Designed miniproteins, single chains, continued (2). Designs and how they scored, part 99

Each design is a single chain, and the fold is of that chain. pLDDT is the mean over its residues in the fold that is shown.

## One batch from the design tools (miniprotein)

Design m7428
Fold by ESMFold2-Fast:
Structure m7428 (fold): chain A 68 residues (1-68)
Amino acid sequence: SREEELDLAEKANKLIQDTQTRLDRGQLSEEELQRKVEELRELAKKLSPGMQAVVDRGIAGLREAFQA
């Protein structure tokens, strides 16, 4: 349902925010970042194409922040 999709999207957004916070604090290894990206990819498979694009942008942002 749309409500279930929104709940999953909110879970993905929360995971992105928590991962970004840990990155900003220097508390995230490359291996841990990779695991979080894999978790986000699995969540994205259950979402609509529009919501998948939002998750993909979040993943790109996390990868860019790690390389900065």
Scores: mean pLDDT 83

Design m7429
Fold by ESMFold2-Fast:
Structure m7429 (fold): chain A 87 residues (1-87)
Amino acid sequence: SLEEKWQRVLDEVKARLAELRPELAEELTAVLEEIMAEHIEKNVPLDEEAVNDMVRRFKERRPDLPDEDLKLLYAELLAALSALQAE
């Protein structure tokens, strides 16, 4: 289901954030979970446009994050999406 696909993408990104930014992982995870829940409720298709919207909304909520961290988040989301699409 769409919910299962988004949850798998989120779980993979959460695991990577815990490895790469452990000091921010809990806070970033909470923001990502909120954005994902909204995408699931609105039945947004799981594609690059949804990933772009998620990153944009994340930046709006956390404008203090460096561009490097946002680029990392985007790359991890795209990698998770690509892996899921290959199934």
Scores: mean pLDDT 75

Design m7430
Fold by ESMFold2-Fast:
Structure m7430 (fold): chain A 89 residues (1-89)
Amino acid sequence: MEEARRLLAEVREKGEELLKTLSEEEADLRLMREEKEKLLEALRLALRAAGAEGAIPLAEELVEAAAEGDVERAERLAEELGEAVRAAA
């Protein structure tokens, strides 16, 4: 339980850094795609470990919004993801 929550917190922090980077500067599309895939895999693993598998669609939408540079939508999805994880705890 504790390790899963810590891993999820780390993934969430990395997601916030990605959002900040995308809001400040558009990265190379190939690098953005690779980072998006890594973040998605990490989020899916963390959510399954935390017992919040139902939140995986929100995580997928969050990563897509971040990759598209839609910071406002990504922030909303991040809040919803946080609520879903808290509800699963």
Scores: mean pLDDT 66

Design m7431
Fold by ESMFold2-Fast:
Structure m7431 (fold): chain A 67 residues (1-67)
Amino acid sequence: MHPVVEKEAERLIEELKNDTVSSEEAKILNIRSFYNFWKPFIGEEYAEEIAKRIAEELGLDPEKVLP
């Protein structure tokens, strides 16, 4: 486990949950940026798991946050 990335994921979920202004597409792009940023540090598989979990917590399609 990477405590830093887990905390950043929780923070992103909270920020996007409270965002009533951004489109669904903009939120998906934000999650995808999170995935791409963390992938080289934590590995593709774990970054993918976290990105999908963020999408699911927000009621977004987890398939759309990844290529």
Scores: mean pLDDT 80

Design m7432
Fold by ESMFold2-Fast:
Structure m7432 (fold): chain A 85 residues (1-85)
Amino acid sequence: DEEELKKKVLEILDEIKEIILTEKDEEEKLKKTEELMKEAAELMKKLSPEQQQEVLRYALEKALEVAEEKKDEEAVKAIKEVLEK
């Protein structure tokens, strides 16, 4: 079920956002996010192109939320330009 695989990828992206915002240890942050990114990438290979596009948009939205929380104005601008295009 591709829809269940998509949901798992979206959940992994939510976990990555949470780790980036809450984990204070940069080494643990890098390790945990890398492991989750690898899992997401393997699941993405099993999704249709349309499902992959939806996941990519969701990932950009989560990246925007992270950039806004970190007050990274350059990242916020770059991500918004991609989303509006």
Scores: mean pLDDT 81

Design m7433
Fold by ESMFold2-Fast:
Structure m7433 (fold): chain A 84 residues (1-84)
Amino acid sequence: MSRLDEIKKELEKALEEVRTAKENGISQEDLDKLSERVKELAAKAFLFAQIELLYGSEEDQKKAREIMDIINEIETLLLEMKKS
């Protein structure tokens, strides 16, 4: 398994956690902690995805785009939760 595959799995778990928090409700304190942790993960994932988009194989570029899509979905959900 590549580091990119590991990052994708971590992001998918983070996305599920954010979706669950949005559906069930979450305290502002817990949301801030979740947001900080998830944003740190997303920042690391973004850097790896950017490297693969520039220098990776066609397959790695495809995985990098999938990672970018997950990051965008997480960011959208976190923004919606902060407006509520």
Scores: mean pLDDT 82

Design m7434
Fold by ESMFold2-Fast:
Structure m7434 (fold): chain A 96 residues (1-96)
Amino acid sequence: STEMSPETREALEEIGKRVTEELEKKFQEEYEKHKDDKEKLEELAREAAAEAARLLRELAKEGVKEAEPLAKAYEVLAKNPGEGAEEARKLFLEAL
């Protein structure tokens, strides 16, 4: 079967929801404030990736083991958004 298990899908949907809600709370106002500043938006994107990695690490500590590989991928993106894209993709594939 090439389809994700229902349990893995549910875990990833829960992770996605929790991470998205926390990132929106922290970064939505800053994105709106700086929407015309490309350099600031790029900095905010890096900070958002770092915060996503932190939140995913916390979820992994709570027992959501699927969050650990995702945290590693976001850590790579936070350090090198362009150069780290291939490495992050590999980490995402290892999580699946």
Scores: mean pLDDT 70

Design m7435
Fold by ESMFold2-Fast:
Structure m7435 (fold): chain A 100 residues (1-100)
Amino acid sequence: MEEAKKKVEELLEKARELGEKGKEKAKEAKKYEELYKLGDEEAGKKAEELRKEKEELLKEISEVTLEATRIAAENLGATVASAVAVQGVSQTADVLIAER
């Protein structure tokens, strides 16, 4: 129980950190997309790179969330597993909203 709880907390913290990085990448990509609209061709390339980095972070958030949810379901019960899954979905949603 205690070991599983610590692993879940560690994975959720990792998901939160990845979510924060994803939001910053989405925000920066949006900024460079606006510069591209003003005629900055190099800004368009930077925006594409940042969007790719954001997509990789979203994949990592999903993987970490699934692992945390699995550990919680096996060791801590369905209610905790549901809460873990919701927290992970929230991190992904925040990144997508930042991209809007």
Scores: mean pLDDT 82

Design m7436
Fold by ESMFold2-Fast:
Structure m7436 (fold): chain A 72 residues (1-72)
Amino acid sequence: HMSPVAQRYYDEALALAQRGDWEGLERLIEEAKTIDELQGIHQGLADAGAPGELLDRVARRINEVRRQQAAQ
């Protein structure tokens, strides 16, 4: 399902969310540059049962990147 890059970001996001490391999650989200990486983070947060505000933040970032690519 996931690329190796998405899987890495998924694993890190899941681990950070499970231990409540919100600062680490913010850094991970800022580090992510591609839709693939951000999708890994989003799925990891969803599977960890993270707060909806974090899920919404990552989803908005994915949509923004998609819009920027569509607008060129």
Scores: mean pLDDT 81

Design m7437
Fold by ESMFold2-Fast:
Structure m7437 (fold): chain A 79 residues (1-79)
Amino acid sequence: MELLEELRKNPDMTLEEIEKLAEKYGVPVEKLRELQFLIGTIEALKRALEVATGEEKSRLQEGLDRVNEELQKIIEELK
């Protein structure tokens, strides 16, 4: 989805930018903000995994897998 690629490239997107993106793609602002949050969380978890060790690494990997599942669910709901 082009929408998801735009959100991934601009994780610090402002509310005004989100509102314009919502208008462009015909998606509710609340859903875009939810997607933005999940994408930001995924990127933060990926960065944390690069420096994590031991049990912390396992916890972060489980968190990453869960957040990816939530992201996929919202994507399916937007069809």
Scores: mean pLDDT 79

Design m7438
Fold by ESMFold2-Fast:
Structure m7438 (fold): chain A 79 residues (1-79)
Amino acid sequence: MKEKEAEEYVLKKVAEITGVEVEKIRELLKKKKWDELEKLEKEAIEKAGREGVAELQAKVLEILGKDAEAAMKRYLESL
């Protein structure tokens, strides 16, 4: 599904930026370790900078389309 594809893309990019393996990030997500995930997100944003964050957001919008925010909200509510 598009939401899962967007999630995989984000996880891969966070892994590349932070040096943490994507499978470890997926394990944190499955275990709902939100504090550790938030820390990784912050590190990824700081390392990627403005341009890197913009590229990530553009790709997520490309995958999810016009209703990207609404689609992700529904996906997260279904977890």
Scores: mean pLDDT 73

Design m7439
Fold by ESMFold2-Fast:
Structure m7439 (fold): chain A 60 residues (1-60)
Amino acid sequence: DPVAEAERLVARAKAGMPLDQIVEEVAKLDPTTQRMAARAAEDAGLHELAERIRKVAEEK
């Protein structure tokens, strides 16, 4: 479930997990889940995380 996975990644960021580690996990996911994760991060006000995820999606 891409939405549930995206919400879990955002929850980890809010809990203080390093952004580099979250971005590495997102890089391993499919494009649909990456898109959902970027949107969830933006909606949560985590703009830096959202930008990093979008850059990873563009590099594929």
Scores: mean pLDDT 79

Design m7440
Fold by ESMFold2-Fast:
Structure m7440 (fold): chain A 60 residues (1-60)
Amino acid sequence: SSSTQQQIQQLKKKIDDYQKKIKSPDPVPKNVTQDVGIKLRKIGDQISLDMYQKKLKQIQ
């Protein structure tokens, strides 16, 4: 359906956006708190990526 095609397109865009974000170089941390914060954010982004990939697989 056209609705399914729109969902696939949106999910692919989200997947691409998160992949680029995850692969982007992180700022140099000035202390342990910043380093941990950067790593936790990357984990969160990976969880989001995995969620969108799962949704795409459910549709396809």
Scores: mean pLDDT 83

Design m7441
Fold by ESMFold2-Fast:
Structure m7441 (fold): chain A 91 residues (1-91)
Amino acid sequence: SEEKIAEEIIEKAKEELEKIKEEYMPLIEEAEKKGDILKETQLKLRFLGEAEDVRIKAIREAKEKKLSEEVIKEVEKKIDEIIKEISKEVV
């Protein structure tokens, strides 16, 4: 079903976003501890860029799998919610 495909896309995006968080959090915290404002800012921007790439990839996959417009909007909404929650912890 379209719902099952959407759930698989969302879950994969969530796993990719959690992995990106786990990779970036210790690097950002280290830069903060050292007072390296430039590196901290660059890492936060790179994190946001990689999160946006996950979002774009998931929406593209949903479109390629020919999900309905309403289901694609729900995928986008759910991924945006996940990114917002993770970004509160990272940025």
Scores: mean pLDDT 89

Design m7442
Fold by ESMFold2-Fast:
Structure m7442 (fold): chain A 59 residues (1-59)
Amino acid sequence: MSPAVQKALELFEKEYGKKDPELVEEMRRKAQELVAQGREDDIIEELSRLYLEYEKKKK
């Protein structure tokens, strides 16, 4: 994975790892699957979408 994708996953894990460890693990696996398929660009977009959904519900 690119350094940018690695950093995005690290930030996601720090923010949500305690609240939804299963979701974080699932997303990390999905990200690795997308990398294997050559779809690294989709990883950042999916992480951004999860971040927005979580922030909306967090309130």
Scores: mean pLDDT 69

Design m7443
Fold by ESMFold2-Fast:
Structure m7443 (fold): chain A 95 residues (1-95)
Amino acid sequence: SPEKQQLLKLLDEKIKELEQIREESKDPRVKAIADEAIKLLKEIKKEIEENEFSSDELLGYENTANLILEYVRMSTTNPGYTGFARRVIQNTKDY
């Protein structure tokens, strides 16, 4: 679907930004959460490639990926946000 192809491109862009954060950060906590986020977004990307999802489910994945990236970005200035990112990652894995 067009929505699926758009989301796959958005996930690739978000993964690249997370890889940049992981490489540039000096804080091992930020590196660790960025790595966890990259692994999850790659897993989500593979799941979307291999399965059919509704538009609402695809939007749910997009919103989740956006939230994870935003918390990882915020963790670069306040490491406390690594906890918020990890909670979103864990909730997504448990679903």
Scores: mean pLDDT 88

Design m7444
Fold by ESMFold2-Fast:
Formats: C-alpha cells, structure tokens, sequence
Structure m7444 (fold): chain A 68 residues (1-68)
C-alpha cells in the first residue's frame, strides 16, 4: 500500500541521513521524534552542527528530507 511504502521510505531516509551525518562528522548521530501521530511523523537527526529532518505523511504518501 502507499502508506506502507511511505513508512518504509521514511525509515530508509532516516537510516541514510544518520549514515550521511556519521560519515561527514565522525560523530554518532542523535535521533529525536519531533512529532508523531497516527498519520504523520517528523524525525530530527543531529550530529554536531549538522541536521537532517525527515518528515512523513502516510495519508499523502509523501516523505520529505531537509538538510541543515
């Protein structure tokens, strides 16, 4: 289903973001759930001054990745 695909893609994006920050900074990333409800989630991944935010909307089937 689209919701299952979005959930899987969000999980993969979180893993990829953590790996990216670990590789770039040499610091173990911290993962924080900024928002979580039945259909929407936002996870913030931080390592030093670097940040990756992954948001998922299961109803829309959308995953967004923002790098700071």
Amino acid sequence: SAAQAAAQAAGEAIQAGAEELRRETGIEPELRAVHLDETTGVTEITAGERRVVVSVDLMAGEVRVERR
Scores: mean pLDDT 84

Design m7445
Fold by ESMFold2-Fast:
Structure m7445 (fold): chain A 71 residues (1-71)
Amino acid sequence: MDTVLVVTAPSAEDATALARALAEEPGVTRVEVDREKKQVYVTSSLSFEEAAALVRRAAAALGLDVTIERA
């Protein structure tokens, strides 16, 4: 069963940069960007906790403060 996260970034450009970083990660199966909402939808084979930790690491590497929610 797949885990889906909604990640809200500070800007549309930040959401796009985060999506590019997440697309390279093992365990991430799909990434979608909603530029208008500044959100990234992340589909993962990992648990919610593992996927959220992965997103936090990617965001931290980019210097981004993000909100992560279960979709």
Scores: mean pLDDT 85

Design m7446
Fold by ESMFold2-Fast:
Structure m7446 (fold): chain A 79 residues (1-79)
Amino acid sequence: SKPIPELSEEEMEEVNKLVKEALDLLDSNAEKLTPEQITRLLGRIFAVVADALSGASLEEIKKRVEEVKEEVKKLAEAS
């Protein structure tokens, strides 16, 4: 059986919101990024989802989402 997430339903809704925000930020900056950079950033976002499903805390998820958002901004600014 898959491990039961430690996150509450409300925390899982927050995770879904954070993931959508990261995807929207990536999409809005996609024209400034290479296909390889987009693929790498998508991989990081999917890793955040996997962490949430594996019982990572909401605080850890928030930190990782912010790290992905900062990487998107940094790469877009470097273009």
Scores: mean pLDDT 79

Design m7447
Fold by ESMFold2-Fast:
Structure m7447 (fold): chain A 113 residues (1-113)
Amino acid sequence: MEEVKEKIKKIIEESEDTEEALYEIFKLLGFNDEAAKILSEFFSKLSAETLEKIAEALELVLEGKSAEEAVKEAGIPEELQYEIRAFLENIKEDPEKLELLAYALKLLSEKLK
């Protein structure tokens, strides 16, 4: 896990393109090429504040909360709640992906501020 976190940090620090950085991160987390492209395009359009809130929602799911509870407690914008809830439902059984993606989105949000 720590070795993967170091790779994520390097991708974010060295990348000048947010979408490409996210694509590499999703691929590193085991998503296939099609899913990684769709997810990187979606996430790259979000504000730093929204990415930080999604990271909080990922951590809440990791702590045992439902995807619905997590999106509400993290304060995900109403217009994004359906898409983010669906995404969380798809990864909720993989605690390593939840932790690593939360780490990545927090680090990326700080770079974009």
Scores: mean pLDDT 85

Design m7448
Fold by ESMFold2-Fast:
Structure m7448 (fold): chain A 85 residues (1-85)
Amino acid sequence: MKFELILTKDGKEIKIEFETLKEFAEKLQELVDSGELKLSEELADALVEFFQSHDINEEVTLELAEELGKLLEEYGGIKVEVKEL
């Protein structure tokens, strides 16, 4: 099952399509490295804990995608929309 997270922060919209947490983490890192997305220390720490508590190579469930979205909203101040593809 494939998901898309639509991230909106400071008037900027970013879309990340992923099937695994590993794919999400790799795409997120590319966005950070390119300067497209800026992560707070609090969000970075929360994401590390989240990835460490899950199998990053397994296919993401809707529940896990929604939990990831909530984490980004709570610690990142990012508006997140989760779509199932």
Scores: mean pLDDT 83

Design m7449
Fold by ESMFold2-Fast:
Structure m7449 (fold): chain A 82 residues (1-82)
Amino acid sequence: SAEAEELRERGEELIRQGEALRRLVTEEVSAEEYKRLSLEAAPLGVYLENRHVSREEALELAEEVRRRGEELLREARRLEEE
């Protein structure tokens, strides 16, 4: 269904955004990789350098966004099973 496909796409986007933020906080990355990951995480509205967001707060947000994405993927899968 169109609804299931939309939920799947949104879920995948959220998982990508959350993972990008997690990597920015937990990994030592190159300047090029930092730029790429920052663009992927940009929709979350977190600017680690400008907002004084703690490492813990950024990780908590990344995990929450990833969980929300996984929830949307589960909802999409359930709709496709009906």
Scores: mean pLDDT 78

Design m7450
Fold by ESMFold2-Fast:
Formats: structure tokens, C-alpha cells, sequence
Structure m7450 (fold): chain A 97 residues (1-97)
């Protein structure tokens, strides 16, 4: 597969969107958190799903980079309780083994 910076950002956007949707967020809420349009997020997600090349202008590329950073921060902020529950479950399992 040919990987460009835009394609890497599309894969990251698609992965983060799936994780945040699993946490109960809508596509609109995810796009808002990223500071990009829902149409742009859908375009990136479809490109990643179909392994299609995606073209972004320099302005779109910068906006999407900042959006990805914000989505990573949002995911980390929303999942600390799940991370703690996972750690506690693994500690209990290790004690039983």
C-alpha cells in the first residue's frame, strides 16, 4: 500500500473514531472535538476503510493533524476509569493464578 502523510492521518482518524464510538460518542461529537467538519471526518474514515489514497490541502493537513492530537487527548481523558478497571481486573486475575 502507498502511504502518504494524509493516508496515515486518515488511518489514525478512523481508529480514534472507532474507539470513541465504542465509548458512546457520535460522529458529530468526534468531529466537533477534533475541530473538523463531519464531512471531512467521514471522508478520512472512508478512505482508511477502503485503503484509498486521500488528498488534503496544506491547510486541511494542518487542521487534521491538530484534530488527531485533540482526539488522542479526548480519548485519554474519557478512558482513565476504564484503564483503572482493566488494571484492577488484571491484578485480581494475577492473584488467582
Amino acid sequence: MRLTEANVLAELAAGLTRLLRAAGYSTREIAEAAGISPATLSRLTRAAENSEPVELSDAELERVRRGIDRLIEAYEAEVPELAELRENAESLLATLL
Scores: mean pLDDT 72

Design m7451
Fold by ESMFold2-Fast:
Structure m7451 (fold): chain A 90 residues (1-90)
Amino acid sequence: SEEEKIEEIREKFEEKLLEVIEKLPEDKKTEVAQRVLELRLELQDKYESGELTLKEYFEELVRGTLEILKQADPDKAKELESKVKEILEK
């Protein structure tokens, strides 16, 4: 199903994001992790309230996370963006 596919992509995205964060300097790790957590909590609240579907939740999470990463490390953000796009292209 589309939901199962979205969840699979989400897990892979979270794994790659964690790898990227782990490679950042300590101050940047804390900043990026905190900003991503804040984004996730905001989007989770909207999902639970029914404002967002699971697909919309994930799309907004990916978009916002890539913007956060672009500010910290644009090269790694571009690599993650490329990977997500490739996974979405069947």
Scores: mean pLDDT 78

Design m7452
Fold by ESMFold2-Fast:
Structure m7452 (fold): chain A 68 residues (1-68)
Amino acid sequence: SMEETRKLMEKAMRELGLSEEQIKSFLENVDTLDWKNPKAAEEKVGVPMKTIIEVEIRVAMELIKKSL
């Protein structure tokens, strides 16, 4: 569900040491990120692209695990 995905993103971001402000910025902007422009995405969210990718991978892995 969208709610479950959102909770997994928050968990992953907290585990990676992001601040509550960075978590809020990520959640408000993730659905509108231009993945073809990594630098613009980094500036919009306020975290490095490596961190954004790590969050997405962790969420994807947890969702795949639940579908098995």
Scores: mean pLDDT 78

Design m7453
Fold by ESMFold2-Fast:
Structure m7453 (fold): chain A 75 residues (1-75)
Amino acid sequence: EAEAVLAIPDLDERIAALVELLTSPDPLTAHAALEALYAIGHPAAIAPLRERLDEVQPELRAAVEALIAELEGRR
């Protein structure tokens, strides 16, 4: 359907891809993924972020926890 082009090809899959990038060993890639997740600002990111939090670099963990808290506040 043409409308599917405006609907991100499954929001859950896009969030999953960004969470995977957030666990990248490249800090620049991980930071870019975090910014993108903030821009989306959707509660659907909470569960994938929690599941992958231990794979996130320690220096970014506080920022990811802050994002989860913000998304939970918007639930």
Scores: mean pLDDT 74

Design m7454
Fold by ESMFold2-Fast:
Structure m7454 (fold): chain A 74 residues (1-74)
Amino acid sequence: TVVESPVSYNLKVGESLTGKLPKGAVAELLRDGVVVAKFGEGDFSYTFTEAGNYELVVKFPDGTEVKIPVTVTA
């Protein structure tokens, strides 16, 4: 099941998105539909060096997928 997250992020170049993925979860960070980073279970951190429209796609072990918009400005 795909669930759109009510959470969105507005960040600036040089800022970081940090979080923690539960056991068995994976995440992909996409910029304009292209995968730019992948994260596994545990702590993650990504520092944005380029402005753009990003999307964090989190896949849970139960088959749930959450899409989180991330807008990065210069």
Scores: mean pLDDT 80

Design m7455
Fold by ESMFold2-Fast:
Structure m7455 (fold): chain A 66 residues (1-66)
Amino acid sequence: LDAGLGSQDGRWVAGATNDLGSVTREFDTREAAEAFVAEVRAHPEEFTALARENGERVRRGLLQAL
């Protein structure tokens, strides 16, 4: 599970990805994005499951925004 953050045009983006899917969120502050990355690093199994669930929901024709 790869996790990281970046900035673009005053917005912060943080995400986690694997072969099953991805979890990506946009934040207005760097602190919020860093908190998300720290949470992914603290709970990699949980975010691996979330990425898989997001991929499954897309396959079922449902959209989950994270």
Scores: mean pLDDT 73

Design m7456
Fold by ESMFold2-Fast:
Structure m7456 (fold): chain A 94 residues (1-94)
Amino acid sequence: MEEEAKKLIEEIKKLRDDYVSAMDRLAETARAAGLPETAERIRQARDEVSKLFDEAIKAAKEGNIEEAKKLYQKAVDIFTEAVREANDALRAAA
């Protein structure tokens, strides 16, 4: 039970780190492409995604697995939309 919760938390932390790193890289790509407003939008989404993953970890630690999953899914949805919008802007600028 405790080991399963610990593993879930570690998996969420790893995914958070991967998503945040990907968004930071995408924001720098947008800035280098001359899209500072797109870069700022990605940074704002990155901060929201990071916060939601941290809240998901907290919920999991408190035993609220359903809330942790909802927060996790919201973070994934925000990440996916931000990446899509940034890629659309980068393609339009090319």
Scores: mean pLDDT 84

Design m7457
Fold by ESMFold2-Fast:
Structure m7457 (fold): chain A 69 residues (1-69)
Amino acid sequence: SLEEIARRVVEALRAGKVITSKEQLAEFAGVSLEEIEEFLKRFGLDPETTPIGEVVHRLVVEGGVDLTA
């Protein structure tokens, strides 16, 4: 689920991991790269051109970990 993906991503970031690619993001999230790109499409983002920092931010927020609330 997107919530589980967001949780795993936040855990990696809290552990001091740096996410520099969609492939690395998929590895930390425990999902395929294709699944990450599918979520980006659902958010209305281009999987090819969206910067990795924006990808990470959107997955965390959409997964229910609202860092701005």
Scores: mean pLDDT 78

Design m7458
Fold by ESMFold2-Fast:
Structure m7458 (fold): chain A 90 residues (1-90)
Amino acid sequence: EELEKLLEQDVADSTRLNKRIAELEKRIDELMEKLGITREQVRAITGAQAKDLTPEQLELLIEEGVLDIARAVQNTVDRILKERLEKLKE
């Protein structure tokens, strides 16, 4: 019974995190649509590699603030996922 309740709590927590991640992703999508940029291009910039973009394209995205917003959201998602994994290791 206690194990079942802990699993139910875990599922509820996962649902809340997934919903929050989806909301943040939707906000990024809306900003990208306004700027005419694809999610893949933003991920290439905010991730480990920006090699698919020219320096000129990267400068334009930084100037528009898209890179800063996308990076902040990606960092938030990564932080939430990391916290979740740390709790599971316990």
Scores: mean pLDDT 57

Design m7459
Fold by ESMFold2-Fast:
Structure m7459 (fold): chain A 74 residues (1-74)
Amino acid sequence: MKVTVENYGDPEKLLERIKKALEEHGFEIVDYKIEKVSLGRYRITIEAKGKGDKEALEAALRSLGVRNFRIEEK
């Protein structure tokens, strides 16, 4: 599973919150990266594996104020 998020603030704080949400929902983090897209705008990509509840994960990400995210199951 690959999670991609675009952020207009502190990408390190958001990354830690997303990592915690993934781990709490039964996913193991394999890799991650933060890319600066423009001034104040970042792209966070996290690769994770697991048999967790994806619907609960999506709800958790939305509760963190994350609206610009994409989850890929491949």
Scores: mean pLDDT 76

Design m7460
Fold by ESMFold2-Fast:
Structure m7460 (fold): chain A 80 residues (1-80)
Amino acid sequence: MREVELEALRRLVETAESDPSTSQEAIDLLRESLRAFEAGDVDTASKLEEEGIRLLSQEARLKLEQTAASLAAEANARIE
């Protein structure tokens, strides 16, 4: 579970950094969230991720929701 969540957050940071429409403030918050998550501070990571996503464009937010749904579906399929 934690490995999948960490990988998802890392992918989000990479996507935000490669998207020229993403603000530097959003990228900084997402990077800080990833660092907190790697340190085991899941509560702080979750709050920083939420703030970073709030600063993303509506399009970037939709891509994140789609990615999260796909990862959840993949995890469920592996159990079945």
Scores: mean pLDDT 70

Design m7461
Fold by ESMFold2-Fast:
Structure m7461 (fold): chain A 70 residues (1-70)
Amino acid sequence: SGGEFTRKLFEDIVINRVKKKLEAEGIKNPSYETLKKIARDILVNEYGASPEDAERRAEEIAKKIVEEEK
């Protein structure tokens, strides 16, 4: 529960994975909803997260990606 550094590192890994998926699919201007969906799918399918945890973390990840794009 106190692993803020580890959580940030994990989020950065997932963010890079989302960016690679967008690049592979040719998506150049993704909506927040699209980013959230891709992040959720990665968390569930690749990292075995529960649907509830994946939804919450996908929101955080999508917000960080949007913040990076400014």
Scores: mean pLDDT 78

Design m7462
Fold by ESMFold2-Fast:
Parts: sequence; C-alpha cells; structure tokens
Structure m7462 (fold): chain A 84 residues (1-84)
Amino acid sequence: MKQKRLETMLGNESRGLGASGIIRVRRAVQQSPDLGEQELRRGEKLLEERRKELKDLGLKKAEKEARESLERLREEGRRLLEQV
C-alpha cells in the first residue's frame, strides 16, 4: 500500500474513533455524569495511543488527524459534561 493511501485510511479511522467517542459520551452523560466522564477518558486514551503510534511511524498527516480528533473529542465531551 502506498504511504499516502495508508495515511488517508488511518486518518479516517482516527476521525471515526473521535466521532464514535462523542456519541458514546453523549449517551453515557444522559445516564450519569460519571459514565460520561469514563467514556470521555476511554476515547481520549484510544486516540492518544493512536496518535503516538502514527507519530512513531512518521505518518505526520494521520498523526495530525488523530490529534485534531482528540481535541474535538475533549472539547465536545467537556461541553456535554458541563451541560448536565
């Protein structure tokens, strides 16, 4: 697989993880703030691990996508938790 295609695919996966994380936090927060916080921490951990893996592989564009997805998850997750 060509590096550019791999970076696009892995970047898309990181965006998917971020979006799914936001959905899980939104659902969990409606049940309990503690559950919402747990789902936010889970999503953050997954994206941070992915970012580190992509950095180690030298996939700068995919790493950027993972970092931006992590930032969006943190911002949106915190906003959802504050609205409870």
Scores: mean pLDDT 80

Design m7463
Fold by ESMFold2-Fast:
Structure m7463 (fold): chain A 66 residues (1-66)
Amino acid sequence: SMEEFEKEIERLKKLLDYAQKHGLLTPEEVEEYLSRKYETVEEVRQAILDLSNKIAEKILEKRKKN
């Protein structure tokens, strides 16, 4: 539904904002996600899953440097 689509887009934007604020993504990486043409709820959910995995990898990489 359109309401589910809008809710997932809001979730994606909040996750991108979090990642950028904590230095886990560059502005260019954030813009790449925001510039995508999302047509379905499934595409947005897949982007959120991909982004979540990328954030987790960046956190683990930062921990390895300690």
Scores: mean pLDDT 83

